# Ledger of designs, part 8: designed miniproteins, single chains, continued (2)

Each design is a single chain, and the fold is of that chain. pLDDT is the mean over its residues in the fold that is shown.

## One batch from the design tools (miniprotein)

Design m4247
Fold by ESMFold2-Fast:
Structure m4247 (fold): chain A 77 residues (1-77)
Amino acid sequence: MDKAQIEAELPKVLEETLAVLESRGDEVSKLAALAMYYILKGDLKKAEELIKEIEKHDPEAAEALRKLLAIEKEKLA
């Protein structure tokens, strides 16, 4: 993916992910916020571990985070 495409898509995907997470309960929201922190920090392994844990409780929230993780992986490739 081109750098310009990543720069344009990342804010949109982040905003969409935040909107999904804001609709969730406190426990899932806290885990999701931590997962987003590690995605943005570039610690993709830690983010993936947290997403797997969230998936057990809220697969829809986990899917939103996986989309954000995929964009960040392309940025780092």
Scores: mean pLDDT 72

Design m4248
Fold by ESMFold2-Fast:
Structure m4248 (fold): chain A 83 residues (1-83)
Amino acid sequence: MAALEQLEELLKKLRDTLEAMRKRADETIARVNALRAEALQSQDEGVSQALLSEADKLIEDNKAEAREAVMRLEEYIKEVEMK
């Protein structure tokens, strides 16, 4: 491939990956906010703590997904360089 074509392919992959990560993050933020709001309205501390723990887990899961996406991008860059 021409070097310019390789760069364009890489930039498209980066953009698509970032858009997917952003959408996932926005969905996670909405769910976390809903869980925190429900926890704040709950008069049962056990229920409130469970909802907050679920919110924290969603944040950590989203961080893990982002790390995996970065690793896959690194693999793709290496594959493009080997063509």
Scores: mean pLDDT 82

Design m4249
Fold by ESMFold2-Fast:
Structure m4249 (fold): chain A 71 residues (1-71)
Amino acid sequence: SEEVQRLLAEAEAAREQAARARAHADRLLEQGKASTPEQAKKLLAQADMAYQMADEGDRVAEELENRAKEL
């Protein structure tokens, strides 16, 4: 029970970090629209990395949730 609660708390934290990374990526895309072409390219690359980090965070959260279900 305590182990299940810990795993679910870790999963929730990972999902919150993933959501924040996606929100950050969205802001970088908006900044790119108002930037010089050179700055826009860098911001788009940073946004892509942030979206990939968010996807990874969601995968980690899913693995932790699945572990909790097996206990």
Scores: mean pLDDT 90

Design m4250
Fold by ESMFold2-Fast:
Structure m4250 (fold): chain A 95 residues (1-95)
Amino acid sequence: SEIDELVQKLEGLLTRLLAESTDEELRQELHEVMRLVGEALRYYEQGDYEKAIELLEKAIEKLRRMKERYPQYAEGLDEMIELLEKLKELVEEEK
């Protein structure tokens, strides 16, 4: 699944960012983003595409705010945003 491939890429990037970061607040925020993504995927599996999209948009907005607070991690956070935008696009295509 293209969705499964995007999720695997996102998890790999998360693992890298967590390994490179010594900021506990950033690490906590990254875990919250992945929790929102996990919830979105559960709603997607239930056929609730609107709720899945809403949760993905929340995750993207959170990452955008994190970029402003942690400009030193902007590259990795931008890559996560790009992966989540693509995931959202695929969910919207199922509608």
Scores: mean pLDDT 86

Design m4251
Fold by ESMFold2-Fast:
Structure m4251 (fold): chain A 79 residues (1-79)
Amino acid sequence: SEAEKKWEELLKRLGLKDIREVAREALGLMGSEFDEEELERVMDLLEVPEEYREEVLEAAKELVESGEFVPPFELMRRA
């Protein structure tokens, strides 16, 4: 499908393997605390296909909630 082709091209361009890695990359580009609107803007910047955005957003929320990833701004506050 067209969405699959765009997704594969994105993964190849960024050197990433799956939705979880794309979510981690997007979170790494955030300059503030976790915010869904900012994550959506970052996904636009990365050219994430619309069909995959909800899955990336959910993966990002899981990463933040589990403590596996902390947004850069939050890390600065802890230091």
Scores: mean pLDDT 74

Design m4252
Fold by ESMFold2-Fast:
Structure m4252 (fold): chain A 79 residues (1-79)
Amino acid sequence: DEEEEKALIRLVLRSRGREPTDEQIDKLLDLLKAYLEKHPNEKPTDEELEEMSRETGLSKSDISAAYEALRTYRQGKKL
């Protein structure tokens, strides 16, 4: 489950021309999981994305893409 989500984030970021480290992926997944747990029906604000960007070293755009992919993946697991 968690390994699949890490693989998904890696694929999304690589498709956008990034080569994230395992540490960046782990940190981003932890932040996105925490966000989804607190805000299951809400999209991250620009300020929340900026904070995640500072924590991970990834761009707000890349983090937003990873968030959308993770949310869709979790919704799709109901199939």
Scores: mean pLDDT 82

Design m4253
Fold by ESMFold2-Fast:
Structure m4253 (fold): chain A 80 residues (1-80)
Amino acid sequence: SMRDEQIEKELTQFLQDMEATVQQLTAQGASADQIRAVLDAKVDAFVAKMKKEFNLSDEEVARIRAALRAFADGLVQDAL
């Protein structure tokens, strides 16, 4: 569906933004804690946007947030 296609597109763009953010902050000498704080804020803002735009359930919101935070943790571990 068009909704599923838009959700997938926004998720893909956000994952790319998180990867770019880690690369930029690591190049600037940011600590793991500083990078995690920036990524946590980005995840919370993105999930709030997705909930509003696509009328996601609380269960869908919790699932997406958990998955994105796990991805963010992996990026920080791999970069540092």
Scores: mean pLDDT 87

Design m4254
Fold by ESMFold2-Fast:
Structure m4254 (fold): chain A 140 residues (1-140)
Amino acid sequence: STLDQIKQQIKDFSTQLRKETMKKVMKAKSAQEVRDILYETIKKMLEYTQELLEKNPSLSNEEKIEALNFAFEEMAGILNDVKMLAEEQKDKDFVEATDKMIDVLLEVKRVAIAGIKAGKSMKEILDKALQTLDTKVKKE
């Protein structure tokens, strides 16, 4: 199905993004760098998922929600891998930074799903999701 193809494309993109994210996190020297890396990871996944959904306008709202849920599960997986690495390294600051980004991801997911249910365009949904991400991350 079209939905299965979209999920596969999300999975393939997520797999490459996970490798890139882990490599960057291993080189990070501060909690702020970890937040910046995870911010870019979430942003890239959101933008890619929006592009896929916009290219497939025949999808039902239920199928769009399923694709978004799958993308958020993939993002959560990446963030949990980063948290596990930080915990293994006993880096409390990196664990805290990652936990904050996991909380932000959950709020972004809530906003995106609410947008689909409200019948918003994919552009409006992405714009609101990115605004939510920016608002929650922009502080020290």
Scores: mean pLDDT 86

Design m4255
Fold by ESMFold2-Fast:
Structure m4255 (fold): chain A 94 residues (1-94)
Amino acid sequence: SEDELLDEAVRRFREALRQLRDQIEAILNSDLPTSEKIAQLELLLEGLERNRGAIERLVDALRAAGRDEVAEEVRREYEDLVNLIRETIEKLKE
């Protein structure tokens, strides 16, 4: 059903975000030069931004299915991670 597909999409989305957060922490805790850390974080940010349209479609599909709370959580979790990476890159460039 559409609801089962949406539940699966949300689960996969959250798993992907968890793996990205783990990668960010691993990069920051590594002994890599600051320039290399920035480059790796910029690649992760580019990957997230490429998927923005897919996330927007998932949010719209969730709202169409009456899942407004989950739709808002998905949007917030995505934007929070995008902003976290941007702010982290800016701090490393200081």
Scores: mean pLDDT 91

Design m4256
Fold by ESMFold2-Fast:
Structure m4256 (fold): chain A 71 residues (1-71)
Amino acid sequence: ASDAAIAQLKQEIIDGAEKYAKEGKLDKAEETIRNGVRLLGEVAGASEAVQEEVRREALEKLKEIVEKLKK
């Protein structure tokens, strides 16, 4: 798969997770990350290392948003 396709899907995962997190739908935010990372491997052909990197970045962004909402 192309690096551009991986980058686009990564951005879609992060944007989707942020949207659900801001709506208080943390279960849907986590589901978006899980499903997006799966598609990254199955459809975009990303390696396991790239999948773990994207998952880590998305979860880090999700935690940041959740912490801001608790304040």
Scores: mean pLDDT 79

Design m4257
Fold by ESMFold2-Fast:
Structure m4257 (fold): chain A 87 residues (1-87)
Amino acid sequence: MEEEKEKKEKEEKLKEKAEELSKLYREMARRAGVPEEVAERLSELAGKSGAAATEERQALFDSLPEEQRERFLEAAREREAELEAKE
């Protein structure tokens, strides 16, 4: 019993990570020069996990100019490395 408690703890941690990811993606998109509309959609999708959200993110990236896509990925990688170094 109490599988719901363990699921609740996992969901809470996933929600916290989703919120952090959403904020992170919006900041990275802004730094990469991504349009506000696309940046907002990306940040919403970053907070969601699953195949559908991943596919939509990938399609959105594919629709971006190569220059902006590269800058976004570079910024995201650098920020992820920063978070890992903090550990």
Scores: mean pLDDT 70

Design m4258
Fold by ESMFold2-Fast:
Structure m4258 (fold): chain A 65 residues (1-65)
Amino acid sequence: SAREALVRELLRKYPLPNAEISYEELYEIAKELGIPKATVSEIIKEVDKDGDGKINVGELIEKFG
């Protein structure tokens, strides 16, 4: 599934759950995996409550795992 593919790629590139990733970098990774921007936008809304353009990788993994 797209969700599982994104989690695997994030763990590969960012093995530390405390790592921060920008919206731009997240969209680029998702694009490489063929994941739609709409799906990524939904996840960003759930994970980044502050809307500061930064997301904790661990929070992404929790939402997908």
Scores: mean pLDDT 72

Design m4259
Fold by ESMFold2-Fast:
Order: C-alpha cells, then sequence, then structure tokens
Structure m4259 (fold): chain A 90 residues (1-90)
C-alpha cells in the first residue's frame, strides 16, 4: 500500500535524522520528511515520493561527516529497496 511505503520512508528518514549531527545535513533530512508528507497528501506516485526522499538524503550527504554519510547511505539503500518492492508489487 502507498500509505505503508510512505510511513516506512518517513521512519527511515527519522532514524537517519537521529544519528546525523551536522546541522545543515539535519535540515535537509527534516525538509525531506516534510516534502515526503506533502507528496503523500498530494497523492503523488510512490516513485516520485521515493525520489524526493533520496534527493534530500543525497543533498544532506554533501554536508555530513564520514560517520553520518554512512548513516545516510544506509537510509538511501533501505528506501531504494522499498521502492523496488513496491513497484514490483511482490
Amino acid sequence: MVEELVEKIIEILKEALKKVKNPKAQKYIEQGIEDVRKGAERKLPPSVIGTIALAYLDEAKKYADKESQEVIDKAMREIGKLFREMVEAA
């Protein structure tokens, strides 16, 4: 379900936000959570919602320290996996 996918993406973003210490990287992740929520409210396709989350994580990674970059990379991998599973409906 689209609702379940959105909730899982938000959980992944919140988990990354807890572990990322750079204030600028944190702001990008917070904005990503907000834009994912808005995308869901607008009933955007799951692929677009996933792309929004990945774009904000990629931007946050540019400002993150090495340890926080690893946290962001893990979040991006988890979102990518959810997106593939949703598209295949399997």
Scores: mean pLDDT 81

Design m4260
Fold by ESMFold2-Fast:
Structure m4260 (fold): chain A 65 residues (1-65)
Amino acid sequence: MTPMERALKILEEIEKYLKEKGYKNASEVIKEFSSKVPLSVIGSYSKAEELIKKYEKELEELAKK
């Protein structure tokens, strides 16, 4: 799996996580998040859960806009 493929998979898992939490704007949150955090950083994580825990506050702040 390339670093870019891994980053895209992680972004997909984060969007799913946000939708399961009840955030209707999950897709917009992912778009904003990916504009602020480089794909190389996202793709450096082995699991989406680790990145979600690290950026939980930022993701929730984006979702509450």
Scores: mean pLDDT 79

Design m4261
Fold by ESMFold2-Fast:
Structure m4261 (fold): chain A 62 residues (1-62)
Amino acid sequence: MSQDEFLEELLKFLESNKDLPKEEQQKLLSEFLKSKGVDDETIKEITSDVEKTLERLKKLLS
């Protein structure tokens, strides 16, 4: 998967799960990122603020 394809898939994943509790969003997002081969440090950064990550991705992909 290309970086752009990964970011678009990540954005869609976050959007589809945005209405879930934050704890569940963090867990699902961590599992998603691990399945894509993302390193633990990056996963921790992304999952620490799911809402901020979503806003950043929307801005980058818009």
Scores: mean pLDDT 74

Design m4262
Fold by ESMFold2-Fast:
Structure m4262 (fold): chain A 97 residues (1-97)
Amino acid sequence: SLVEEIKKLLENKDYDGLLALLSRIRQEGVELTPEEREALRKAFIDYLVRRAKEAGGLTEEQAREIAELLFDMEEAIKNGDKEKAQEYAKKLRELYK
């Protein structure tokens, strides 16, 4: 199960493995179930929060918002909703200012 794979990576604090998994999913265009998508969203948020604390470049709130916007944007793109995808992209740009 993809959900189990994600949980194991998080339990082992294998964030390199998590990034590799995310890259693979994006490149292969894998259709995720709602449960799998939620598990990935939670894992990515956890990863970004940890990176923000280590690098000092982002607040925890900013890291969570960026992760959520990235997942929502990808979902809008998959659904062919260009307008929503553009709105999420604008919000992401605002957070990087």
Scores: mean pLDDT 72

Design m4263
Fold by ESMFold2-Fast:
Structure m4263 (fold): chain A 85 residues (1-85)
Amino acid sequence: TMIIDKSNDYMNKSNNISDKNKKKSKSTIKNMKTTKFSFVSDYYTNKHMTKVFNKIKNDSMNKVNISSKKTSDSFSKNVIDKINK
């Protein structure tokens, strides 16, 4: 376990040197409706979990237009295309 922890530390330091963490931290300060756009790359990496949570919330809390949820799939495909490019 100690060896694995040391390897993880190296990866974290490499990311910090690349200034990747600074960009993410700065984006986190601005938590608004534009969060999805600000975190396009990072949002996609954790999109699956976020999408599931939103669906649960919609089903249990909000009774909104169900058809609108189908159109959100088209938006998801557009985001994926930008990330893969």
Scores: mean pLDDT 50

Design m4264
Fold by ESMFold2-Fast:
Structure m4264 (fold): chain A 71 residues (1-71)
Amino acid sequence: GDPERGKKLFEEKGFLDYFTLDGSAGPALKGRTGLDPELMRKLLTEGIPGTKIQPLSEEEAEDLVAFFETL
């Protein structure tokens, strides 16, 4: 995964409505930023419950997981 590409996806896909850039998750994602990378990829590709964020491709999910690991 590419953290810079993941940051761009984070901003463009509406994640800012549910997260802060300081790594604080919004209510729908409370405790999910500490998940195993494989569980996070699965969540991102299947859709995140309680959000309007569209399911990501496998490649997009891997880039976004890499970004979350920098937070």
Scores: mean pLDDT 67

Design m4265
Fold by ESMFold2-Fast:
Structure m4265 (fold): chain A 68 residues (1-68)
Amino acid sequence: SEEEKKLFLKIVNYALKKFDEEGYEPTDAELQKLAEKAREIAREGLKNNWTDEQLKEKVDEAVEEIKK
């Protein structure tokens, strides 16, 4: 769906900004994990009508999981 694609890109861009702000360079494997998590967050966010704040919380969790 178009909404899912738009939300996916929004999530990915938010996460990439966080990595950049923290001076963290994700590996190719970490970028793949980000893409997988972003797809999940986009689907669940649309299904549950998540707010921007709820989406940011999920993205923050995903970034922390990837960075460990």
Scores: mean pLDDT 83

Design m4266
Fold by ESMFold2-Fast:
Structure m4266 (fold): chain A 94 residues (1-94)
Amino acid sequence: SKYDKLLEEIDKAIEAIEKAKSFEELLAALQKFGQKAYEILKEEPDEKVKEILEELDKGLEKAGELKDFEELKKAVLEELKKAKEKLEELKKEE
């Protein structure tokens, strides 16, 4: 399902970000996730999934205001985990 594909990509992003040692590595992980999420939604559009990803994007933009790498990393991981929980709840409603 599209939920399983998105959850797999979020888990990959979380792992990559936890291992990231620089802003460049963190941004690369987020960009890869964004590209995969776009491809999944293009193949099977879902308005509720789109809303969850738009909320995630806004949270990531807010986290991007942080100047400290460790604080940014923590904030980004928190936003990804929130998106994961919302997607898991949405999957249970099918």
Scores: mean pLDDT 85

Design m4267
Fold by ESMFold2-Fast:
Structure m4267 (fold): chain A 89 residues (1-89)
Amino acid sequence: SAMKKEKAQEALKKLLELVNEIFEKLEGEDDVEKWMEALLENAEEMLKLLKEARENSLGEEKERMERSLKAMEATIEGLQKKLEELRKK
């Protein structure tokens, strides 16, 4: 339905805005740990928005959103592990 497509598009727009806001705040930051911390602090909201996009998508778009969600979850897990390793110095 048109309404589901609009909801999926709005969720993706909010996700892009959140990512852009994080990147703007970290512009010129050379400390990789600070980048990891900022991404992880926003991870729950990013996953929520991507899940909303997936739930409001159909067919091939839903499969694409599901792949994106799995990739994001894997990235977050990887960032958590790397940050833990950096903190164990």
Scores: mean pLDDT 81

Design m4268
Fold by ESMFold2-Fast:
Structure m4268 (fold): chain A 86 residues (1-86)
Amino acid sequence: MTEMGVGLGNSVAASFRREGVDITVDQVVEVLERLTGEKISSRDLPYLWSYLTKALKDPERLIEALSEIAGVPRELARRAVDRILS
């Protein structure tokens, strides 16, 4: 339980990094807060996948925010989102 909870918050950022989006956990939090309008605290890190799922209701906005915050081209951000969901 504890070990899984510690890893879950970093797993979203690690998934994006595997697709070439060099992003930190803090930047993932910023993207998800911007898109959902919800505040994400350190205790919410295990639930980042849930916030990502909510953000995916508008994938175009997710791609834009990810591109802006991570400093990567929109095409790369779009590919990373598509690959993480496949």
Scores: mean pLDDT 75

Design m4269
Fold by ESMFold2-Fast:
Structure m4269 (fold): chain A 87 residues (1-87)
Amino acid sequence: SMEFERLRELVARLAAEAARLLAEGRELEAEVQIGLALMVIAVGKLAGFSEEEVEELRRAGVRAAEEEARRAGDERAGERVREALGL
């Protein structure tokens, strides 16, 4: 659905921003972006998306975060976002 695709894009954007902020040492700002990503995932679950769709929201976030972390040269930033998103 268009709603699912928009939530997926939003989670990916928030998670990528979190990874960038972590790579810059901006811990509290990264925590805000992670918290927002987790809120979007929770909204998806409450909106009645399947377990598979909710898991895809998490995976989309992790993929975007790992790509951003790779570009920043800080793979640990991507790992931290993966852990925070429950993967």
Scores: mean pLDDT 91

Design m4270
Fold by ESMFold2-Fast:
Order: sequence, then structure tokens, then C-alpha cells
Structure m4270 (fold): chain A 99 residues (1-99)
Amino acid sequence: SAREERKKRILDYLVEEDRWRSVSEIAEALDLPQPVTSELVNELKDEGLVISRRDASGRTLYQISGVGKILKIYEENNGDEKKTVEKVKEEIKKFLEEE
């Protein structure tokens, strides 16, 4: 559906940016209306794929969750569980060994 396609675009954007983004920043980047973007981002949060926090100015910011990153790796490998596990292990190793 158009709704599921927009949710996928939001997830793709948040994975690529890998940083905290406001609803207005997401909406502008994807050329979506802010009310629609807010609704879809909160649905993704309810699904556990996105996390949120408040900044010092009281704005709500959103970022991809760990589960959301795993789902994206899974989809990029066409649902291959073994390749997904290998990629997750590579990301963990890179994160731990680059210090």
C-alpha cells in the first residue's frame, strides 16, 4: 500500500542518516506532509522499529532502533537469515574493534 511504502521510505531514510531527526526534517527530506510523517513515524515507534527522545528545546527526535537496523539488513539480504546474522556480527565487531 502507499502507507507501507511511505513507512519503508522513512525507515530507509533513518537507516541512511543514522542520527536523531525531527518530524519536520524527515518530512522535508522525503517530501511528505508533516501530519502524515508524524503519524507514520509513531506507528514505526509502536512497532519497535524507531525510537524517540526529547531534545533540550522539547522537540521529539527519532532514530532507527537496533531491531529496525536488523530488519533492514534482513530485507537487503532478501530474507537470508544466515547472511543477516553474518552482517550483524560484522557490524558488532566493527563497532567494538574500531577503538
Scores: mean pLDDT 80

Design m4271
Fold by ESMFold2-Fast:
Structure m4271 (fold): chain A 50 residues (1-50)
Amino acid sequence: SKLEEAVKNNVPLSEFRELAKKELGAENLDDEMAELYRAMVLGALRKELS
């Protein structure tokens, strides 16, 4: 997914937030929510690679 690619490429949180907003269909997403979502995606990606 695009979010997994963003996490793998270590994109800035601001860029990840914009991608997450688009993916979730959310009109707004704060930094705290974006950080939590990024951490969840990273966790899932680590499980896929391990």
Scores: mean pLDDT 76

Design m4272
Fold by ESMFold2-Fast:
Structure m4272 (fold): chain A 80 residues (1-80)
Amino acid sequence: EREKEKKELLEAIKEAVKQFIESYKDEETGEELLKKAEEMLEKGVEPAEIYRKLAEILKEKGYEELAAVFEHAAKLLEES
């Protein structure tokens, strides 16, 4: 079950990254987000921590509003 949840999370992140690249045309940041998510998922990091790390990257790149969305997603995953 956890492996399926991790796969679903990665697909959700891939969709979010695709929409991000499409909206902001920032392929480099999108690639960083996807790479980091894949690395953390392979290491067995909890989904909430993955979202928090992606939010941190987004904030460092100046996407504070989008980072807040990812932080909210992390909280929802912790409550589940």
Scores: mean pLDDT 77

Design m4273
Fold by ESMFold2-Fast:
Structure m4273 (fold): chain A 77 residues (1-77)
Amino acid sequence: SHLERGRRLHELGLEYRKQGDYEKAGEYYEKAAEEFLKAGDLGGAVYYLSLASDSYDLAGDKEKAKELFNEANKLRN
């Protein structure tokens, strides 16, 4: 299911974050958000877009971080 795929992508993102690979962590959190959105879990999608935004910010990709932050806010509102 999309929820199961999203959870596996979350686990991969968390492992990259633990390694300090914030760029890869952001990529996998963004993919997790997409799977949660496909599953109709809007709250999960917002949560993972926020994690992806934070991860890209830590990686120094400020523009990507801002784009994902804005996307999460649009889904929340």
Scores: mean pLDDT 87

Design m4274
Fold by ESMFold2-Fast:
Structure m4274 (fold): chain A 72 residues (1-72)
Amino acid sequence: SREEAIAAAREGLAALEAGDYARALSHLGTAVQLSDDPEAAAHLREGGEALVEGDRARALAHARKGLQILEG
């Protein structure tokens, strides 16, 4: 559901801000799977990809944008 996607995206963003990258990747991945909004899912996926590449700033920007789209 959208509510579950929002919860997962929030947990992913919080973990990312705390520097827990393994936890951030897990929650962002869950948010992508639960998202029915393709734009939000694309941003959350790009956030995870940026994190794997070591680009924390890009990961944060995309995770925040994905969450913002989900929240409306």
Scores: mean pLDDT 87

Design m4275
Fold by ESMFold2-Fast:
Structure m4275 (fold): chain A 90 residues (1-90)
Amino acid sequence: EYKKETLREFAKRNVKEGKEEEFIRRVSLAYSGSWADLPLPQKLYTLLSDIVNGKLNAEQLQKRSKELFGFTIKPKSAQELLDFVAQIKK
């Protein structure tokens, strides 16, 4: 279910205490945006929810990112984001 929340609010809910700023930084770099201060678009919210819930592998993340944002995330970058989130999620 989509919640109208900022990236900071999403991080506070889904990642370990003290890891929220690092999560915000990595997501902003991966999706080329300043999302911390803005409500997350529904498509990005759904993608991030699937990432934190372990529903996507690197190939699926690349495919979804291309469909949603029109650009291809490098395989290494997709895997690094997934590995990072797996370490810091609640």
Scores: mean pLDDT 76

Design m4276
Fold by ESMFold2-Fast:
Structure m4276 (fold): chain A 83 residues (1-83)
Amino acid sequence: ELKEKLVKILEEALEEAKKLGAEPKILEQIEFVRKQAEEVSELGYTEEALRSAADALELIARATENPELREKLLEAAERLREL
């Protein structure tokens, strides 16, 4: 359902970042976003979690100098916004 889709998109974003050789700090930031989104969704605030996660991924994307990583993070954020 919606929570499972949220977690899956964030896990896929983390896996893509790992494949692209993202710096440990970037991987930690994405994992933190995933953990926060899961916790907030458990409290019943899945819509807020989706919006917050999308905003956070866009911020991480803007901070990276890797254009391929930036594109993948922006795609993940867009997928979250469409849920």
Scores: mean pLDDT 85

Design m4277
Fold by ESMFold2-Fast:
Structure m4277 (fold): chain A 62 residues (1-62)
Amino acid sequence: SSKDQQILQLSSELIRLVGDITQVRLDQRQGRITADQAQAQIAALNAEIAKLQAEMRQLESS
């Protein structure tokens, strides 16, 4: 269904964002960014993840 297609696409986007968080943590560990910068970037990525999870729940309930 179109709903299943959308859920698959959102799931792929979630995987990408989780990978971005891993990269931010690696950048912090390597001294490329500060702990404060890493926290700010991770907070922004987690906010995007929360939006996608809300969209997935909305699709599953419809």
Scores: mean pLDDT 88

Design m4278
Fold by ESMFold2-Fast:
Formats: C-alpha cells, sequence, structure tokens
Structure m4278 (fold): chain A 82 residues (1-82)
C-alpha cells in the first residue's frame, strides 16, 4: 500500500528531524537510509514537506534533484558531502 509506505517514511523523517541538532545531521541520517536501500524519492519528498526549501544548502539541493530523478547513487554522494 503506497499510502501506508508514504506515511511510514514521513514518520521516520519527522523523527529524524526532531532528534537531529540541525538539517545537516538530519540529511546524513537520511543518506544512511538511502544507502541501506530505502527509496530516496520518498525520503526526500517527505523531508521537503516537513521543512522549507530555502533552508537547504547548494549540496542539499543537488541531493534533492538527484533523488527526484531516481539517481540514488548521486543523491547519497551529495548528502555525504554536507
Amino acid sequence: NQAEETEKIREKVEEIIKNSKNIEEALKKIAELILNGENPDMLMASFLILIRRDSLTPSERKAVKYALEGNSEKAAEYLKNI
């Protein structure tokens, strides 16, 4: 069920944001989930819903772009470079 998976991912991202000191730390944790095989598009979409896009650095914006393109490898690479 796509709706249930989306909700579960949203809850994970919300918990990561709440338990992280800043956006950089939150994105590093999201990068770990992507490297462990979770869907980068769903993770980054949920992250963008929960925060403002103007809070993102240039590297974070590139990670978002690659995640939305389905390029998990490049998305994770840019998240690591934060």
Scores: mean pLDDT 69

Design m4279
Fold by ESMFold2-Fast:
Structure m4279 (fold): chain A 94 residues (1-94)
Amino acid sequence: DEYKKKLLNIVREVAKLLLETMKEQIAKYGTDISEKELEEKTKEQLKEFEEAVESGEIDAKEVVEQIKAQLPELRAGPPSQQALAEAVEKGLAK
């Protein structure tokens, strides 16, 4: 259960970061997708992911350990990867 909670917290923090980044890109550069469509699709995907984690379809422990293994590489990467690492760490801290 600890791993399921950690994974859900990580995904929620990452989803928040990605939504903010995509909204900024839409505002600056334009895109074929509206902010409303992006928010609705993200909520639907997040709900499906949460259900898959809770049902055990996704091995939360394996995914969390894989994410932890990638953290040093993300921290050493460009600013976008560093922001992703920070979002993951916020999720792990809960």
Scores: mean pLDDT 78

Design m4280
Fold by ESMFold2-Fast:
Structure m4280 (fold): chain A 84 residues (1-84)
Amino acid sequence: VLLSQELLAGVLEGDEAAIREAARLLEEATGLSVEEIERILRSHAADLFSEEEKAAIRAGDEAAVRRASVQLTGFLRLEHRERA
């Protein structure tokens, strides 16, 4: 799943609306519920990316946004498997 730059930036800043929208998009790709994804994003999203990666996402670097979307989706899929 590829998330928009605005949505990823909002998730990294802890914006509740962005977290909820991202969770809805990631629900189908990860097998986790919206509520589970929201909890994981609130707890871990800020720690998942380096300061350099966060800066690139905020700057609208499409390659950084694409890579971050893939990393976030992969992390959530790993969390889903560990919770099964």
Scores: mean pLDDT 78

Design m4281
Fold by ESMFold2-Fast:
Structure m4281 (fold): chain A 91 residues (1-91)
Amino acid sequence: SSAYQRGVQAIVNGNDQDAINIIRDMINSGDYDSAMRVMQTAISLGRDDVVIAGVRIFTQAGRGSAAIDRLIAYARSVGRDDIVARIETLR
């Protein structure tokens, strides 16, 4: 399966560390869009620690601000206002 499919499966199974490792590998390979989609799935399924770890990895890659903006927009679109405040603290 694709890295995206493996990342989503890790989130569904509650394997937060596996999801974080897959997100890190995607960001390190420049696959920012797939990493973002996995993190959006984590928001939808309430795997908030994966989202926070993913934002930190994007920040280490010099892409933190853009990732924060995209994740906040997504969180608001799915009614997850609770995570918006937590993501904003990483700005």
Scores: mean pLDDT 91

